Designed miniproteins, single chains, continued (5). Designs and how they scored, part 76

Each design is a single chain, and the fold is of that chain. pLDDT is the mean over its residues in the fold that is shown.

## One batch from the design tools (miniprotein)

Design m18613
Fold by ESMFold2-Fast:
Structure m18613 (fold): chain A 89 residues (1-89)
Amino acid sequence: SMADIGAALAARLATLPGITDITTDVSGNTVIITGTLADGTPLRVTIRRRDGRYDITVRLGDQRLSGSADTADGAIDLAVALTRQLLAR
């Protein structure tokens, strides 16, 4: 379910260093997870289910990365990977 995706992604993001104030919003086909970096930079991770696929967007301040996955587990893995990529910049 989208709620299971949201819970799993929030748990994984909580293991990343420097992310606090993690909140999850699940509505229909969309999961939005927000958080804040130590310097106040906002994090927003969005997963949307569309036509049997998952669209992922990660925003860190003014930076954005996007991708897609065919499975829920793939969407969670990609969302974490994109978040790590932005954190490494």
Scores: mean pLDDT 89

Design m18614
Fold by ESMFold2-Fast:
Structure m18614 (fold): chain A 96 residues (1-96)
Amino acid sequence: MKEEIERVEELIERTLQALRKNDVEELRRVKEELEKFAEETENPEMKKTLERLAEELEEYIRAVEEGDVKKQTLSLFRLLALLTEAELLIRKMKKE
């Protein structure tokens, strides 16, 4: 659905901007929106992608709050990989 594609694109951009600024409050808001979107979507691939992104954002936020630089770095790399997978899924959905 076109609206789902636009919503994912917005969430990807918001996540990248929040990571760049180290804006933990924005990352928490994005996580909540990802979780809500995962519950609302009827697309199983979308649901799985959104759930994985939300889970990894939670791990990243916890690592930042705990001051665990190694866990934060590893979670950041996994998060960036998942954001890339979400972007590829959106491109696939646009082509139908």
Scores: mean pLDDT 83

Design m18615
Fold by ESMFold2-Fast:
Structure m18615 (fold): chain A 63 residues (1-63)
Amino acid sequence: HMELDGESLGEAIRRAAEEKGLTVEQLAKELNLTPEQVQAIIDGTLGLSGEELRRLAKVLGLE
């Protein structure tokens, strides 16, 4: 997908997680990542591959 309004991947993840009432630790558990990795993704300091992004979208119900 292309970028649209400039909302970063991290911002989208944070918003979706908050909507579902998920903490960083719970989100990390769902994705089989460490909490530190999830925090880095949210902060925009760690990117995801297309495959990882698709998995995340499914977990957060963004698909």
Scores: mean pLDDT 71

Design m18616
Fold by ESMFold2-Fast:
Structure m18616 (fold): chain A 126 residues (1-126)
Amino acid sequence: LEERFEELNKKLREEALKTRDLNLLARGLLLGDEEILEYLRTEGSLEERVEVLRKAREFLEETLEALKSAPKVGKEAFEELDEGVLKIVEAFLDDPDPRVREEAERIAELAIKYGLKKVKEYLESL
């Protein structure tokens, strides 16, 4: 099971980077994929960064709403999302473009609203 999830995550990452599909890039970011994050920080266009973060926020809200209906499974998934969202906020909150920063701020606000602890603690440490 774990090996299959790792293979699926690798395929998602490879397909996202090959096609530059905004939905796949956004989902990979939420999964905490560091290669997708590095691509967006270094090689991704301004419009790709803005649109991927916007889609990541939309997917995050949908996922958090779904998880609130499954308390035991939801707790573990919340912890994984908290880590992935933290990586996004750390990477893009200080982006040189104000549009990218605004989308990162919206993601952080959504995370705080749903009780993601690591994002809140990070912002309080600034």
Scores: mean pLDDT 80

Design m18617
Fold by ESMFold2-Fast:
Structure m18617 (fold): chain A 62 residues (1-62)
Amino acid sequence: KEEEAKRLLLLGESNLALSYANRAIAKISPDSREADLELAKENEKKGEEYRKKAKEIEKELE
């Protein structure tokens, strides 16, 4: 259970890093900017979702 929370936190961090990378690509590649920004939003949402799930598990263990 605690391991699950830690794994979810790492998944969250990974998705947030991907979101940052997609935003950086959008600045360099105007032709694909809209698609890259949508991917950034999707990865950011997934990252936050994983972090929220980790917090819920931690709260239930208290």
Scores: mean pLDDT 79

Design m18618
Fold by ESMFold2-Fast:
Structure m18618 (fold): chain A 118 residues (1-118)
Amino acid sequence: MEEEVLRLSEEATKLATEAIKTGSSTTEALRKAGRALRLAVRVGNPELILEASLAALRAIHAAQHVGDLSDGAVDELRRILREAERAIRVAREAGDEEAVKAAEGVRDLAKDLLARAE
């Protein structure tokens, strides 16, 4: 589980970077970031929540930069938002302020981008 969170976070970051350079779809970067965050929440480890949240922030920034408001990207953003809210709860219960702030950043950025998709 922990190795899978880190692998998915790295893959999401790589795909987000490529999407920014090429102007391509961010859907797969968002999907991998969302999966990493979901797994980190299930493990309940705030260090993994921090890493997955940073990858999710990178993927959402890529979607914002590219202007990717496709149905696929919107669906993955909605999943990321739900997992970010859970991540905030888990990180708060663990007392990890850095993980809380990262997860709150994911929530706030996902909400902002979803509002633009209306």
Scores: mean pLDDT 87

Design m18619
Fold by ESMFold2-Fast:
Structure m18619 (fold): chain A 63 residues (1-63)
Amino acid sequence: TVQEALRELTQTFRQRMTEALAAGQEPTFENIKALFQQSMEEVSERYPSARETLQQRFEQAFG
């Protein structure tokens, strides 16, 4: 469902952020945007029906 996709997006993004910060990557706008986009693409592969909603969330956050 879309709600499950949004939950997994949040968890996947949080995990990627934690790993990036642990690796010494700075939380710049560009780095955060890239991590969010990667997380969105990964979740969209598992929830194709939620792809449009996830894309809209990305645009709202970074557009």
Scores: mean pLDDT 81

Design m18620
Fold by ESMFold2-Fast:
Structure m18620 (fold): chain A 77 residues (1-77)
Amino acid sequence: LSQQQIHALIAQLFPEASAGKLLLLQQGVVLFLKQFPAPANRESGRLSVLLQQVAPKLEELKSAEEVYQALVQAFNQ
């Protein structure tokens, strides 16, 4: 997935999120994909599932690193 495709996916899943929150989510996803580069982890469906598991904590996440940590926790469960 390109950065533009990641941004589009996140904007679709979180239409009410601020531009700043969307940027933090995008940056966290980029960090996650660098650590877990397997092609299956780059599928939009797989990323949608992981992002939806993070959604309940979305307002608590203040940095790209916190988004990344939440995605890692969701991935390992």
Scores: mean pLDDT 79

Design m18621
Fold by ESMFold2-Fast:
Structure m18621 (fold): chain A 70 residues (1-70)
Amino acid sequence: MEKEKKAIEVYKKARELAKQLSTEEMDQLAREAKRRGVTVEEMLAYRAAKEMGFSDEEARELAKIATKLR
């Protein structure tokens, strides 16, 4: 419940972050996501969570939750 609300905020910030990235930056992010075995959406959510001040482990967990929300 609390984590789901945080994951929704992370997802919103990830969408705003995606709008700020150039096409070339987005392509580089897609390559990094593939190297890590995650989706581009999950990588964006991870970056957003880290910018929000979450730890590396928390950011990874929140990113996975955010990408599973429908």
Scores: mean pLDDT 79

Design m18622
Fold by ESMFold2-Fast:
Structure m18622 (fold): chain A 60 residues (1-60)
Amino acid sequence: LEEEIERLREVAERVSEEGRETAERIVEGAEQSMKESGDPETSRKIARVAERRIRELGAR
């Protein structure tokens, strides 16, 4: 769980300044949901969805 959250934070830090605030909010929401789930499989799914959203903010 800590590894998933840390990875999301790293991805958020690499987003451009325009998207960074939104990326940080996505990380916060994902972290909360992952802690509430109590299930490692569900937490990994939440992390993957959050990571995808953050990467989409990169506007490549």
Scores: mean pLDDT 74

Design m18623
Fold by ESMFold2-Fast:
Structure m18623 (fold): chain A 96 residues (1-96)
Amino acid sequence: HMSPVEEAEAKLEELLKEIFGPDASYGEIRRKAVELMKEYLKEKTGDESIDELTEGELGQRAIEIVKEEHGFTDLSAEEARVLLYEKVIEKLKEKK
């Protein structure tokens, strides 16, 4: 069994492979996922400085934003991350 975070990550990766094709590298897929996550967070906050965040800083900022948006300050980092990936997946489905 995979954790909920691993399952959400796998779903996002599968969707990105469907968009870019089966020959897309994992590094390219992950880079695009980070770009889409930054786009989602910028749209929600209006904060363009999100583009300058490292992958680690982006993860922390994303968790904070998701918690604030849902009004659940008691959400674990794992639960917030799952919600974030689900929102990115929804955004990708709208953009296709």
Scores: mean pLDDT 68

Design m18624
Fold by ESMFold2-Fast:
Structure m18624 (fold): chain A 68 residues (1-68)
Amino acid sequence: KIEELMKQLKEAVKKGDRKKTKELTVEIAKQLGLSEQQINALILAHENSTLDNFLTAVELIVREYKRS
């Protein structure tokens, strides 16, 4: 589930696919139970970050929510 989406996210980032990275991040956020406000904040971060920096941020969010 989340692990498979994270694998696809890493592939999208490696390929430089911004659209796919955004789509996968929204799906991951929904599966983690993030609010609409939190999802909108992630979309804004995606628009204002490199894909590598954005991937690192998403990995940290997933790690935190999976351990909670």
Scores: mean pLDDT 81

Design m18625
Fold by ESMFold2-Fast:
Structure m18625 (fold): chain A 86 residues (1-86)
Amino acid sequence: MTEEELEIERAIGALALLRAAAAGETGAEVLARYYKEVEELRKEIGDERILELGEEAERRIEEARANSPSAEAFRAALAEAYRALR
């Protein structure tokens, strides 16, 4: 993969994680499903917008991780981050 493609995949993964948390779902299969949904979104809004949203999502995930004392708090913070993400 090119470095650009790798950055896009990372952005899609971050958005998929936020979507899964907002839905209250966990597991690799659920994440894979949301990953595909974000790939479809990428086709509609384009690579530049996906990278922008992904960068914001990654930042919010790191903030949630740093400030969450438990897995439950972390999931709640991720769900809130998704709702705040435009």
Scores: mean pLDDT 78

Design m18626
Fold by ESMFold2-Fast:
Structure m18626 (fold): chain A 100 residues (1-100)
Amino acid sequence: SAEHEAKVKEILLEIIEEVAPELVEEARRLVAEGASPKEVAEEVGRKMGKKTKSLEELLNLVSEIRKKTAEAVKAIEDEEVKKALLEEAELLIETLAKTF
């Protein structure tokens, strides 16, 4: 569980760095403070939503998150890590869309 959680956080941070590099330092701070993958996804999703200015920008960001998540899961051998990453990526997208 703890090892799986740490790996999900690592990959989630990589996705955040690619799609919203301006939020990666805040996301790393949350991880360093012991935040769960869920807490990281929700907080980063909220901040992305607040910064998103148009529906086109929202749709592009959602598309990028899904694309980067799909690429990341292809490299993961552990099914529990895959499942957890997919759940956290969807939570990130849901929180982003709700906050927008």
Scores: mean pLDDT 87

Design m18627
Fold by ESMFold2-Fast:
Structure m18627 (fold): chain A 87 residues (1-87)
Amino acid sequence: SLDSLLEAARKAFDNLIKQKKYDTAALLIEMLTRRFVEQLRAQGREDEARKVEELGQKAIEAMKNGDYEKAKKYFDELLELVREALS
């Protein structure tokens, strides 16, 4: 289910941060952001796609700045928006 996929993504991100695999965590955010934006646009949900793209960009910026708590906050907001839009 979508909920299971989003929960798995959140757990994967948390585990990568705990393991200090920051580059892999950033790639996970980038890959999922791109995939969800594409899926939302394919369904005509352009406003939600734009918000997901903005949250993904903010999460990546936070990762680059070493602000992993802020990156987690933006990524969690992104996943919740996807859950609401695609459920």
Scores: mean pLDDT 89

Design m18628
Fold by ESMFold2-Fast:
Structure m18628 (fold): chain A 69 residues (1-69)
Amino acid sequence: GAAEAAAQRELLAEQRRLRAETGDVLYQPVPSSPEIAEINREIGEKLREIGEGAENYFVNGGPIAGAEA
């Protein structure tokens, strides 16, 4: 498979894990923590490496919706 597919699978697994751990946080009106911002930034950089869909995935299916970078 393409490197993009492998990277996306890894990111999806990480997103599922984060959603399972922070499911309630996604619906809470609280600011992101520095740890969440760091994770979000690292995932963003990983998505840039795979190229296409990086911004769309981050915006529409990003792992940390509440991150305030």
Scores: mean pLDDT 54

Design m18629
Fold by ESMFold2-Fast:
Structure m18629 (fold): chain A 96 residues (1-96)
Amino acid sequence: MIKELLARAYRLAAERLEARSQDPALLELARLLRERAEGILKAESDEEVKKLNDELSEPTEEILAKLDPEQRAILEAAVAEALAEVEPEAEKAAAE
């Protein structure tokens, strides 16, 4: 997947999550998703993208561990919608 499509997926997931819930924990996750998207776009190499993902993994996992099943379902739905939206562009880029 091209880094721009990956960044867009994270940004769309954050946007969908913010649209679905005003829960503080889910809004914190949306903020982390936006930070990942921004970091990916700013990165000049694949190694830098990897480093940014590693740096954001710990705070993300900490919030995920605190989520109720209902909150987790909202997050999973938001992520699934974001991935579905970018998947056709990713397939076209890979199969050109």
Scores: mean pLDDT 76

Design m18630
Fold by ESMFold2-Fast:
Structure m18630 (fold): chain A 56 residues (1-56)
Amino acid sequence: SLDLIIALAQKDTGLSRAELYALLTASDAEIRALAERYGVSVRSLRSIQRALREAA
């Protein structure tokens, strides 16, 4: 479920639901910016992006 992945990722990263949904279409530059703002690795955000795309 897309919503389940969003809920878990929100808890793990601190990103908002809107920011996590935006990962579906995010560029590498946007992912790097989010990683820097939230203190999360680019690798973690890319893994979440992949999981979201597979569930969408």
Scores: mean pLDDT 86

Design m18631
Fold by ESMFold2-Fast:
Structure m18631 (fold): chain A 63 residues (1-63)
Amino acid sequence: MDLSDLPVVKEIKNAKSIEEAEKVLKQLKDTYERLKDRLSPEAQKVMEDTLKEAEKILEEMKK
């Protein structure tokens, strides 16, 4: 639910270039680092899984 409500996750999949996808991923990481102090342990885990998926998508875009 939380990751589905996150528009940044959709934005990374729709990124038209590797550099744009990297920028979106960086924003996601920055948001997570700031937000994790406020997130519940369950939400933190979901965000970490989302971050892993975002990195995987980026790798597919590169190659």
Scores: mean pLDDT 70

Design m18632
Fold by ESMFold2-Fast:
Structure m18632 (fold): chain A 75 residues (1-75)
Amino acid sequence: SDMVERQVQRLIDQMRTMVDQMQTSTPQQRQQIYDQINGIVDQGYDYMNQLPQSVRDRMRRDIGNVYGRAIDVMT
């Protein structure tokens, strides 16, 4: 549904903001934000299970790209 798609997009936008915040954070704050992003990723995948395959594939890629950036900041 449009509402589920908007919810996933909102989570992706939230994760992007959080990754940007990690760039200027202390190591302790960065770890806390990373833990929060992991929870958001789990929520995003739960919502994506309700979406058509074409929309799901696009959003899975977007989540993967943002999460990959979070991992890069941690390493």
Scores: mean pLDDT 85

Design m18633
Fold by ESMFold2-Fast:
Structure m18633 (fold): chain A 62 residues (1-62)
Amino acid sequence: SSEIARIRREFDERVAELQAQIQKALAQGNHQEALQLEIEEGVLRIDAAVQIMAEQRLEAKR
Protein backbone atom coordinates (compact mmCIF):
# COMPACT_ATOMS: atom_id res chain seq x y z
CA SER A 1 0.00 0.00 0.00
CA SER A 2 1.00 3.67 -0.36
CA GLU A 3 0.77 4.05 3.44
CA ILE A 4 3.12 1.09 4.07
CA ALA A 5 5.51 2.52 1.44
CA ARG A 6 5.43 5.91 3.25
CA ILE A 7 6.13 4.29 6.66
CA ARG A 8 9.05 2.28 5.19
CA ARG A 9 10.54 5.36 3.47
CA GLU A 10 10.33 7.51 6.63
CA PHE A 11 11.80 4.68 8.72
CA ASP A 12 14.71 4.16 6.28
CA GLU A 13 15.48 7.92 6.30
CA ARG A 14 15.46 8.13 10.13
CA VAL A 15 17.59 4.96 10.48
CA ALA A 16 20.14 6.39 8.00
CA GLU A 17 20.38 9.58 10.12
CA LEU A 18 20.81 7.56 13.35
CA GLN A 19 23.44 5.28 11.74
CA ALA A 20 25.45 8.37 10.71
CA GLN A 21 25.26 9.66 14.32
CA ILE A 22 26.28 6.23 15.69
CA GLN A 23 29.34 6.11 13.39
CA LYS A 24 30.31 9.65 14.48
CA ALA A 25 29.97 8.71 18.18
CA LEU A 26 32.08 5.55 17.69
CA ALA A 27 34.75 7.53 15.76
CA GLN A 28 34.93 9.93 18.76
CA GLY A 29 35.23 6.99 21.22
CA ASN A 30 31.83 7.82 22.75
CA HIS A 31 30.56 4.26 23.20
CA GLN A 32 27.83 5.30 25.68
CA GLU A 33 26.33 7.77 23.18
CA ALA A 34 26.52 5.11 20.43
CA LEU A 35 24.64 2.66 22.72
CA GLN A 36 21.89 5.22 23.43
CA LEU A 37 21.49 5.88 19.69
CA GLU A 38 21.24 2.11 19.05
CA ILE A 39 18.43 1.93 21.63
CA GLU A 40 16.69 4.84 19.86
CA GLU A 41 17.00 2.94 16.54
CA GLY A 42 15.42 -0.12 18.20
CA VAL A 43 12.44 1.97 19.37
CA LEU A 44 11.98 3.38 15.83
CA ARG A 45 12.11 -0.19 14.44
CA ILE A 46 9.37 -1.36 16.82
CA ASP A 47 7.19 1.69 16.05
CA ALA A 48 7.53 1.14 12.28
CA ALA A 49 6.79 -2.60 12.62
CA VAL A 50 3.63 -1.89 14.69
CA GLN A 51 2.40 0.67 12.13
CA ILE A 52 3.08 -1.69 9.18
CA MET A 53 1.33 -4.60 10.96
CA ALA A 54 -1.71 -2.40 11.65
CA GLU A 55 -1.91 -1.37 7.96
CA GLN A 56 -1.45 -4.99 6.80
CA ARG A 57 -4.30 -6.12 9.07
CA LEU A 58 -6.59 -3.43 7.64
CA GLU A 59 -5.70 -4.50 4.06
CA ALA A 60 -6.24 -8.22 4.89
CA LYS A 61 -9.94 -7.56 5.63
CA ARG A 62 -11.59 -8.25 2.24
Scores: mean pLDDT 85

Design m18634
Fold by ESMFold2-Fast:
Structure m18634 (fold): chain A 67 residues (1-67)
Amino acid sequence: TLEEAARAAVAAVVREMHEAGQVDDTALLRDRIAAALEALGASPAMTERYIRYGVELAKQLAAYEAE
């Protein structure tokens, strides 16, 4: 489903940015999630929801690694 594809896309973007050492680049993270959701045909509301989700996930990951 579109929701499953969106969750997978956000997870892939966060993982890729973490592997590249860019997880702190919130602007790039937002742009990459937006592009991935747009490619899937997601609505603006769905795209914004998943951007918020991905940003929060990245913050939690960065906080964990700061230890």
Scores: mean pLDDT 80

Design m18635
Fold by ESMFold2-Fast:
Structure m18635 (fold): chain A 98 residues (1-98)
Amino acid sequence: KLSLEELQDKLQQVRDMKESMLSLLRDLSMEELQRPDVQALLEQILDALEEMDPSLKPKVEELREKLRTGSKEEVIESWEELFDDMESKLQKQIEELK
């Protein structure tokens, strides 16, 4: 188990990543999101999230599909849901240690 401090640090990292990612996604057009360099960066982040929590795999696969075929709004919503799930899990772990 991670310590309370480590869980709080991880929660803050997830929140910071959420803000940065959603800001980036809102500023980019769909054509820009489909750029090879942007897609590679987003896939690298999704791979890292899946490795961190394999239970996220179905949502990660959905996000990969949305990045290719979905609307900008659908991509943003899917990223928000993924980060919200991560935050909820970390908050639950923090509460268990209190």
Scores: mean pLDDT 77

Design m18636
Fold by ESMFold2-Fast:
Structure m18636 (fold): chain A 104 residues (1-104)
Amino acid sequence: SIYDYALSLIEEGIELLNRAASEKDRNKVLELIDESIKISEELYELLKDLNPLSARMVETGKEVLEQIKKDLEEGKLSNLQIQILLTAVGGEYTLVKKQVEKQK
């Protein structure tokens, strides 16, 4: 079903964010954030008509990821701050997963 596909994308996004939070190479963190942003864009398109609240949460998460990327490129974030911020976005996507599961 479309919900099963959305759940698979959410799980992939959470895995990428967890990997980025533990990554030590700055360029690799940026690559993982870019992949997470692309998944967030796909999730928004899937969820906007099916679950508008989850779509809004995904859109907000994408905006936070874009800001983290900018701050990281500008050298404004320590490794600990990167870990905390990416973990927080992963937590929001876990809530999105629970909300989508309720609609299945």
Scores: mean pLDDT 87

Design m18637
Fold by ESMFold2-Fast:
Structure m18637 (fold): chain A 70 residues (1-70)
Amino acid sequence: SPLEKALKVMEEVDKIVPGYGGNVAAIVLRGLREGKSAEAIAQEVTDYMKSVGVSDEKAEAIGEIVLKNY
């Protein structure tokens, strides 16, 4: 289900950037409900992470977690 996918992303993201998992999971859940592609959701998450000051390398790694869990 979309919720199960979002919760798994939340757990994995919090291991890398503690405290951001919930916000990333919310982006994933919204994107899944809107019928967005995995690539579109991953890009939105990557852009969000960069906007809150996470390094490009770490933001890209989080985007890959989203793609893997789509």
Scores: mean pLDDT 86

Design m18638
Fold by ESMFold2-Fast:
Structure m18638 (fold): chain A 77 residues (1-77)
Amino acid sequence: SEADKYIDEAVKIARDVGGEKTAELVREAAQAFIDGDEEKGRELLQKAVTEIAKKGGPDAANRVAGYALGAASLARS
């Protein structure tokens, strides 16, 4: 699905910039959003985005956030 493609892109960028632990946070955030746990999803995504911003800068962080939130929106339609 298109949501799965968005998740794959977010995880790929997170892994490349922040490493496997950061990629795991993005996967867990995406799953939380799909499960309807928006609070948990936001907390996990915020942790991932913060690590990506520190290591790769704001553009990389914004791309990951955009893909992850886009995937959540697509999965719920």
Scores: mean pLDDT 84

Design m18639
Fold by ESMFold2-Fast:
Structure m18639 (fold): chain A 68 residues (1-68)
Amino acid sequence: SVEAGLKAGELQRRLVRELGGEEGNRRGAELGREWRTSNADENVKLNREIGRKLREIGEEIEKELRSL
C-alpha cells in the first residue's frame, strides 16, 4: 500500500545515514524491492516476514532520526 511504500522510503533514508551512502541506499532498495514483490498474492507469507523486519528496523532507525 501507499503507507508501506512511505515506510520503505523512510527506511531507505535511514539506512543511508546509518550504513553510509552507497551501502545504505543499495540495502534499502533491495528491501523495498522484496517488499513490493512479496505483496504479490502468491507470496503472502514472505510479505509478512518482510513487513516484520521492516517494522523492527524502522522502529530502531526512527528513534535515531527523532534525535536529530
Scores: mean pLDDT 62

Design m18640
Fold by ESMFold2-Fast:
Structure m18640 (fold): chain A 83 residues (1-83)
Amino acid sequence: MVDEAKKLFEEAVKLFEKAIELAEKGDIDKATELRKKGIDLASKAIELFRQAGDDKLAQEAQKKTSELLEKFNELRLKAARAA
């Protein structure tokens, strides 16, 4: 389970990174779709870490997810003002 959770979280991070890239380019609709998929995978990974009893990995995943969402929101707001 921990290895599966790590893989899911890595996929979530890649989706967030792609969403951030699209947001920087002004493609907010597509960026928002990828962000939603990233949240879904990150949430599943965090739940699997918690089920495995790995509270440290779950907390680290939650923190990184929050940091990526903050970066996305800043870019989304900047792009919205330009649109």
Scores: mean pLDDT 81

Design m18641
Fold by ESMFold2-Fast:
Structure m18641 (fold): chain A 89 residues (1-89)
Amino acid sequence: SAERAELARELLERMDKLAEELKDNPESAKVAREGGVGAATAITQDPEMGVRIAEETAERLKELGDEKAAERVRELMEEARARLEEIER
């Protein structure tokens, strides 16, 4: 779906920006970048898998002590879910 492809592109861009904000914490930045690529790639074929990858990314960020970044990933995931519901209507 073209709409899912646009959602994936936007999600990837927003996750990359989050990783840039985490540049002073290299491990957190890497987790955010890898999670963003994984979630964006999965969401075009399997939205449920994309959501699971985002949840795993948030949990890993929390384990690294970046609770604020974890909350931002969860917020992006909720926004992505809402947009997926609009696309499937």
Scores: mean pLDDT 80

Design m18642
Fold by ESMFold2-Fast:
Structure m18642 (fold): chain A 99 residues (1-99)
Amino acid sequence: MLKDRIMGMSKGIVNVLRTSSTKDAQRGSDSMLSGMVGTARKSKDSTDDAVKTLENMRVQVTNLTSQGVKSTPVQGKQLMDQASTIIMDGSKQAVKIIS
């Protein structure tokens, strides 16, 4: 249910971060993360702790992708890869909290 939606959305966001330009990755990932947090907040299957985990994940990803846009292309790619790891780890943590 909500767990499957969070994991599906996280994979979509990671794909955007890995395949897009740094600016498109920053804009696209922020929009999609906002949607993920909104979905969790509206779900009766969610907990406040799970929502906070996803909100903290969004803040960390936004900070990394913003730095990526301002960085060299090589550093920008590394920051997008770090953001991808944070999304997967944070999403798995939120899913465990819901479980």
Scores: mean pLDDT 84

Design m18643
Fold by ESMFold2-Fast:
Structure m18643 (fold): chain A 82 residues (1-82)
Amino acid sequence: DASFVQNTVSNVQSTMASARQLAAQGRYDDAELELDIGIGLGRIALAVAKLAGFSDENIQQIEDAIRDAEALLAEIRAQKAA
């Protein structure tokens, strides 16, 4: 359903915004933890959407949000290692 998809995407995006703010403060471990939790919850929501028979378009929106969060996590890990 549209509300479930929008809430899931919004939650992932809010987690990404929080992680970016933490990383900007040099708090890389906190940023990684926020993203790990957010990605985990996003994957649970994706599994629920697939089991519920959501449309390919709705599933793709959740998958895209998770992919963006995973890319941000990789970026933050690279910044921490530098």
Scores: mean pLDDT 88

Design m18644
Fold by ESMFold2-Fast:
Structure m18644 (fold): chain A 106 residues (1-106)
Amino acid sequence: GAMAEREQALKERYLAEIRSDLTRYVEELNKLYREKYGVELPEEITDEQLDYIIENGDEKERILAEGVRLLRTALENADSLTPQELFDVLMDLGVLDVKRAVLDVL
């Protein structure tokens, strides 16, 4: 029905935004590691590698790694998540974006 079609369209819109944000966070994390350490991160960074960065990285590295993990987890669970749950993921990402912007001013 029309309601189910509207919910599916909303979900597809949020998933498209999540995919775009994941690409952005991965590119920023890769750029940061290349500029700071002269190293290339693997194309398929593992959850274990992300957890290591979250535990041992500086504040900016931790924020970027947390964002990648958040977005990847949402995409892996996309079929089971409601539009509201996908919106909550984007809200949590918004908090990380604000934290990152604050660090860029300091």
Scores: mean pLDDT 85

Design m18645
Fold by ESMFold2-Fast:
Structure m18645 (fold): chain A 82 residues (1-82)
Amino acid sequence: ADLSEEQLKELEKLVDELTEAIKNKASKEELLKLLEELAKVDPSFQPLVEEAKTASNEETREIALDAVALASSKILLQKLKR
């Protein structure tokens, strides 16, 4: 389903926050919190949240990078449709 304008703004904010957390070597707990917030905005991120819950610290960082890539692609696609 297409994202609403408010969902797009929240995703952009969360992508920025998650990107900064990754750059600053944030804890698994902090990365997981941001992934949970992404899943609240768009439930398609829920599988990444479930993977991160059982992952190592480094694996959670990789999952967070995948989430940034996926969310950024969704944001770009929605903007190009408008």
Scores: mean pLDDT 83

Design m18646
Fold by ESMFold2-Fast:
Structure m18646 (fold): chain A 78 residues (1-78)
Amino acid sequence: DKTLTVTADGLSRTSLKQGEKVTIVNELDEPVTILNSKGVPILTIPAKGSAVLDTRHLEPGEYTFVAGDKSFTFNINS
């Protein structure tokens, strides 16, 4: 029901609530990897693809989408 879209201009959402399931849609021509606050990869979304991010087991804090030379930050709030 909740979607976060990754585009060349950034993220459609910059804040998520812990416990949400969010569909991540990658509109880029390259894979996007989500890193946690410690720089650990937690999910990779294929180019022009989508994946579900289940925040129930993720720590609150700052997370980063990385795609090539681009990065965008978002927060998971407790």
Scores: mean pLDDT 83

Design m18647
Fold by ESMFold2-Fast:
Structure m18647 (fold): chain A 65 residues (1-65)
Amino acid sequence: GAEEELRKAVSAIDPSLAEPLLEAVRAKDEEKVQELLLELAKKGASDDQLQEISALALQLMDELT
């Protein structure tokens, strides 16, 4: 599912940020999600990777009630 895809995508860049990003998504903390995306960018994530991770995070926030 989208959660596992998000975990894998983030872990490919930095495994230590996967669970913090999933926690922020589950909390629907958009500000924290943006902070973590910035950290991924600082760690060498491409624009394409950041766009994919952002899309997966938004999808999960919509699915998690």
Scores: mean pLDDT 83

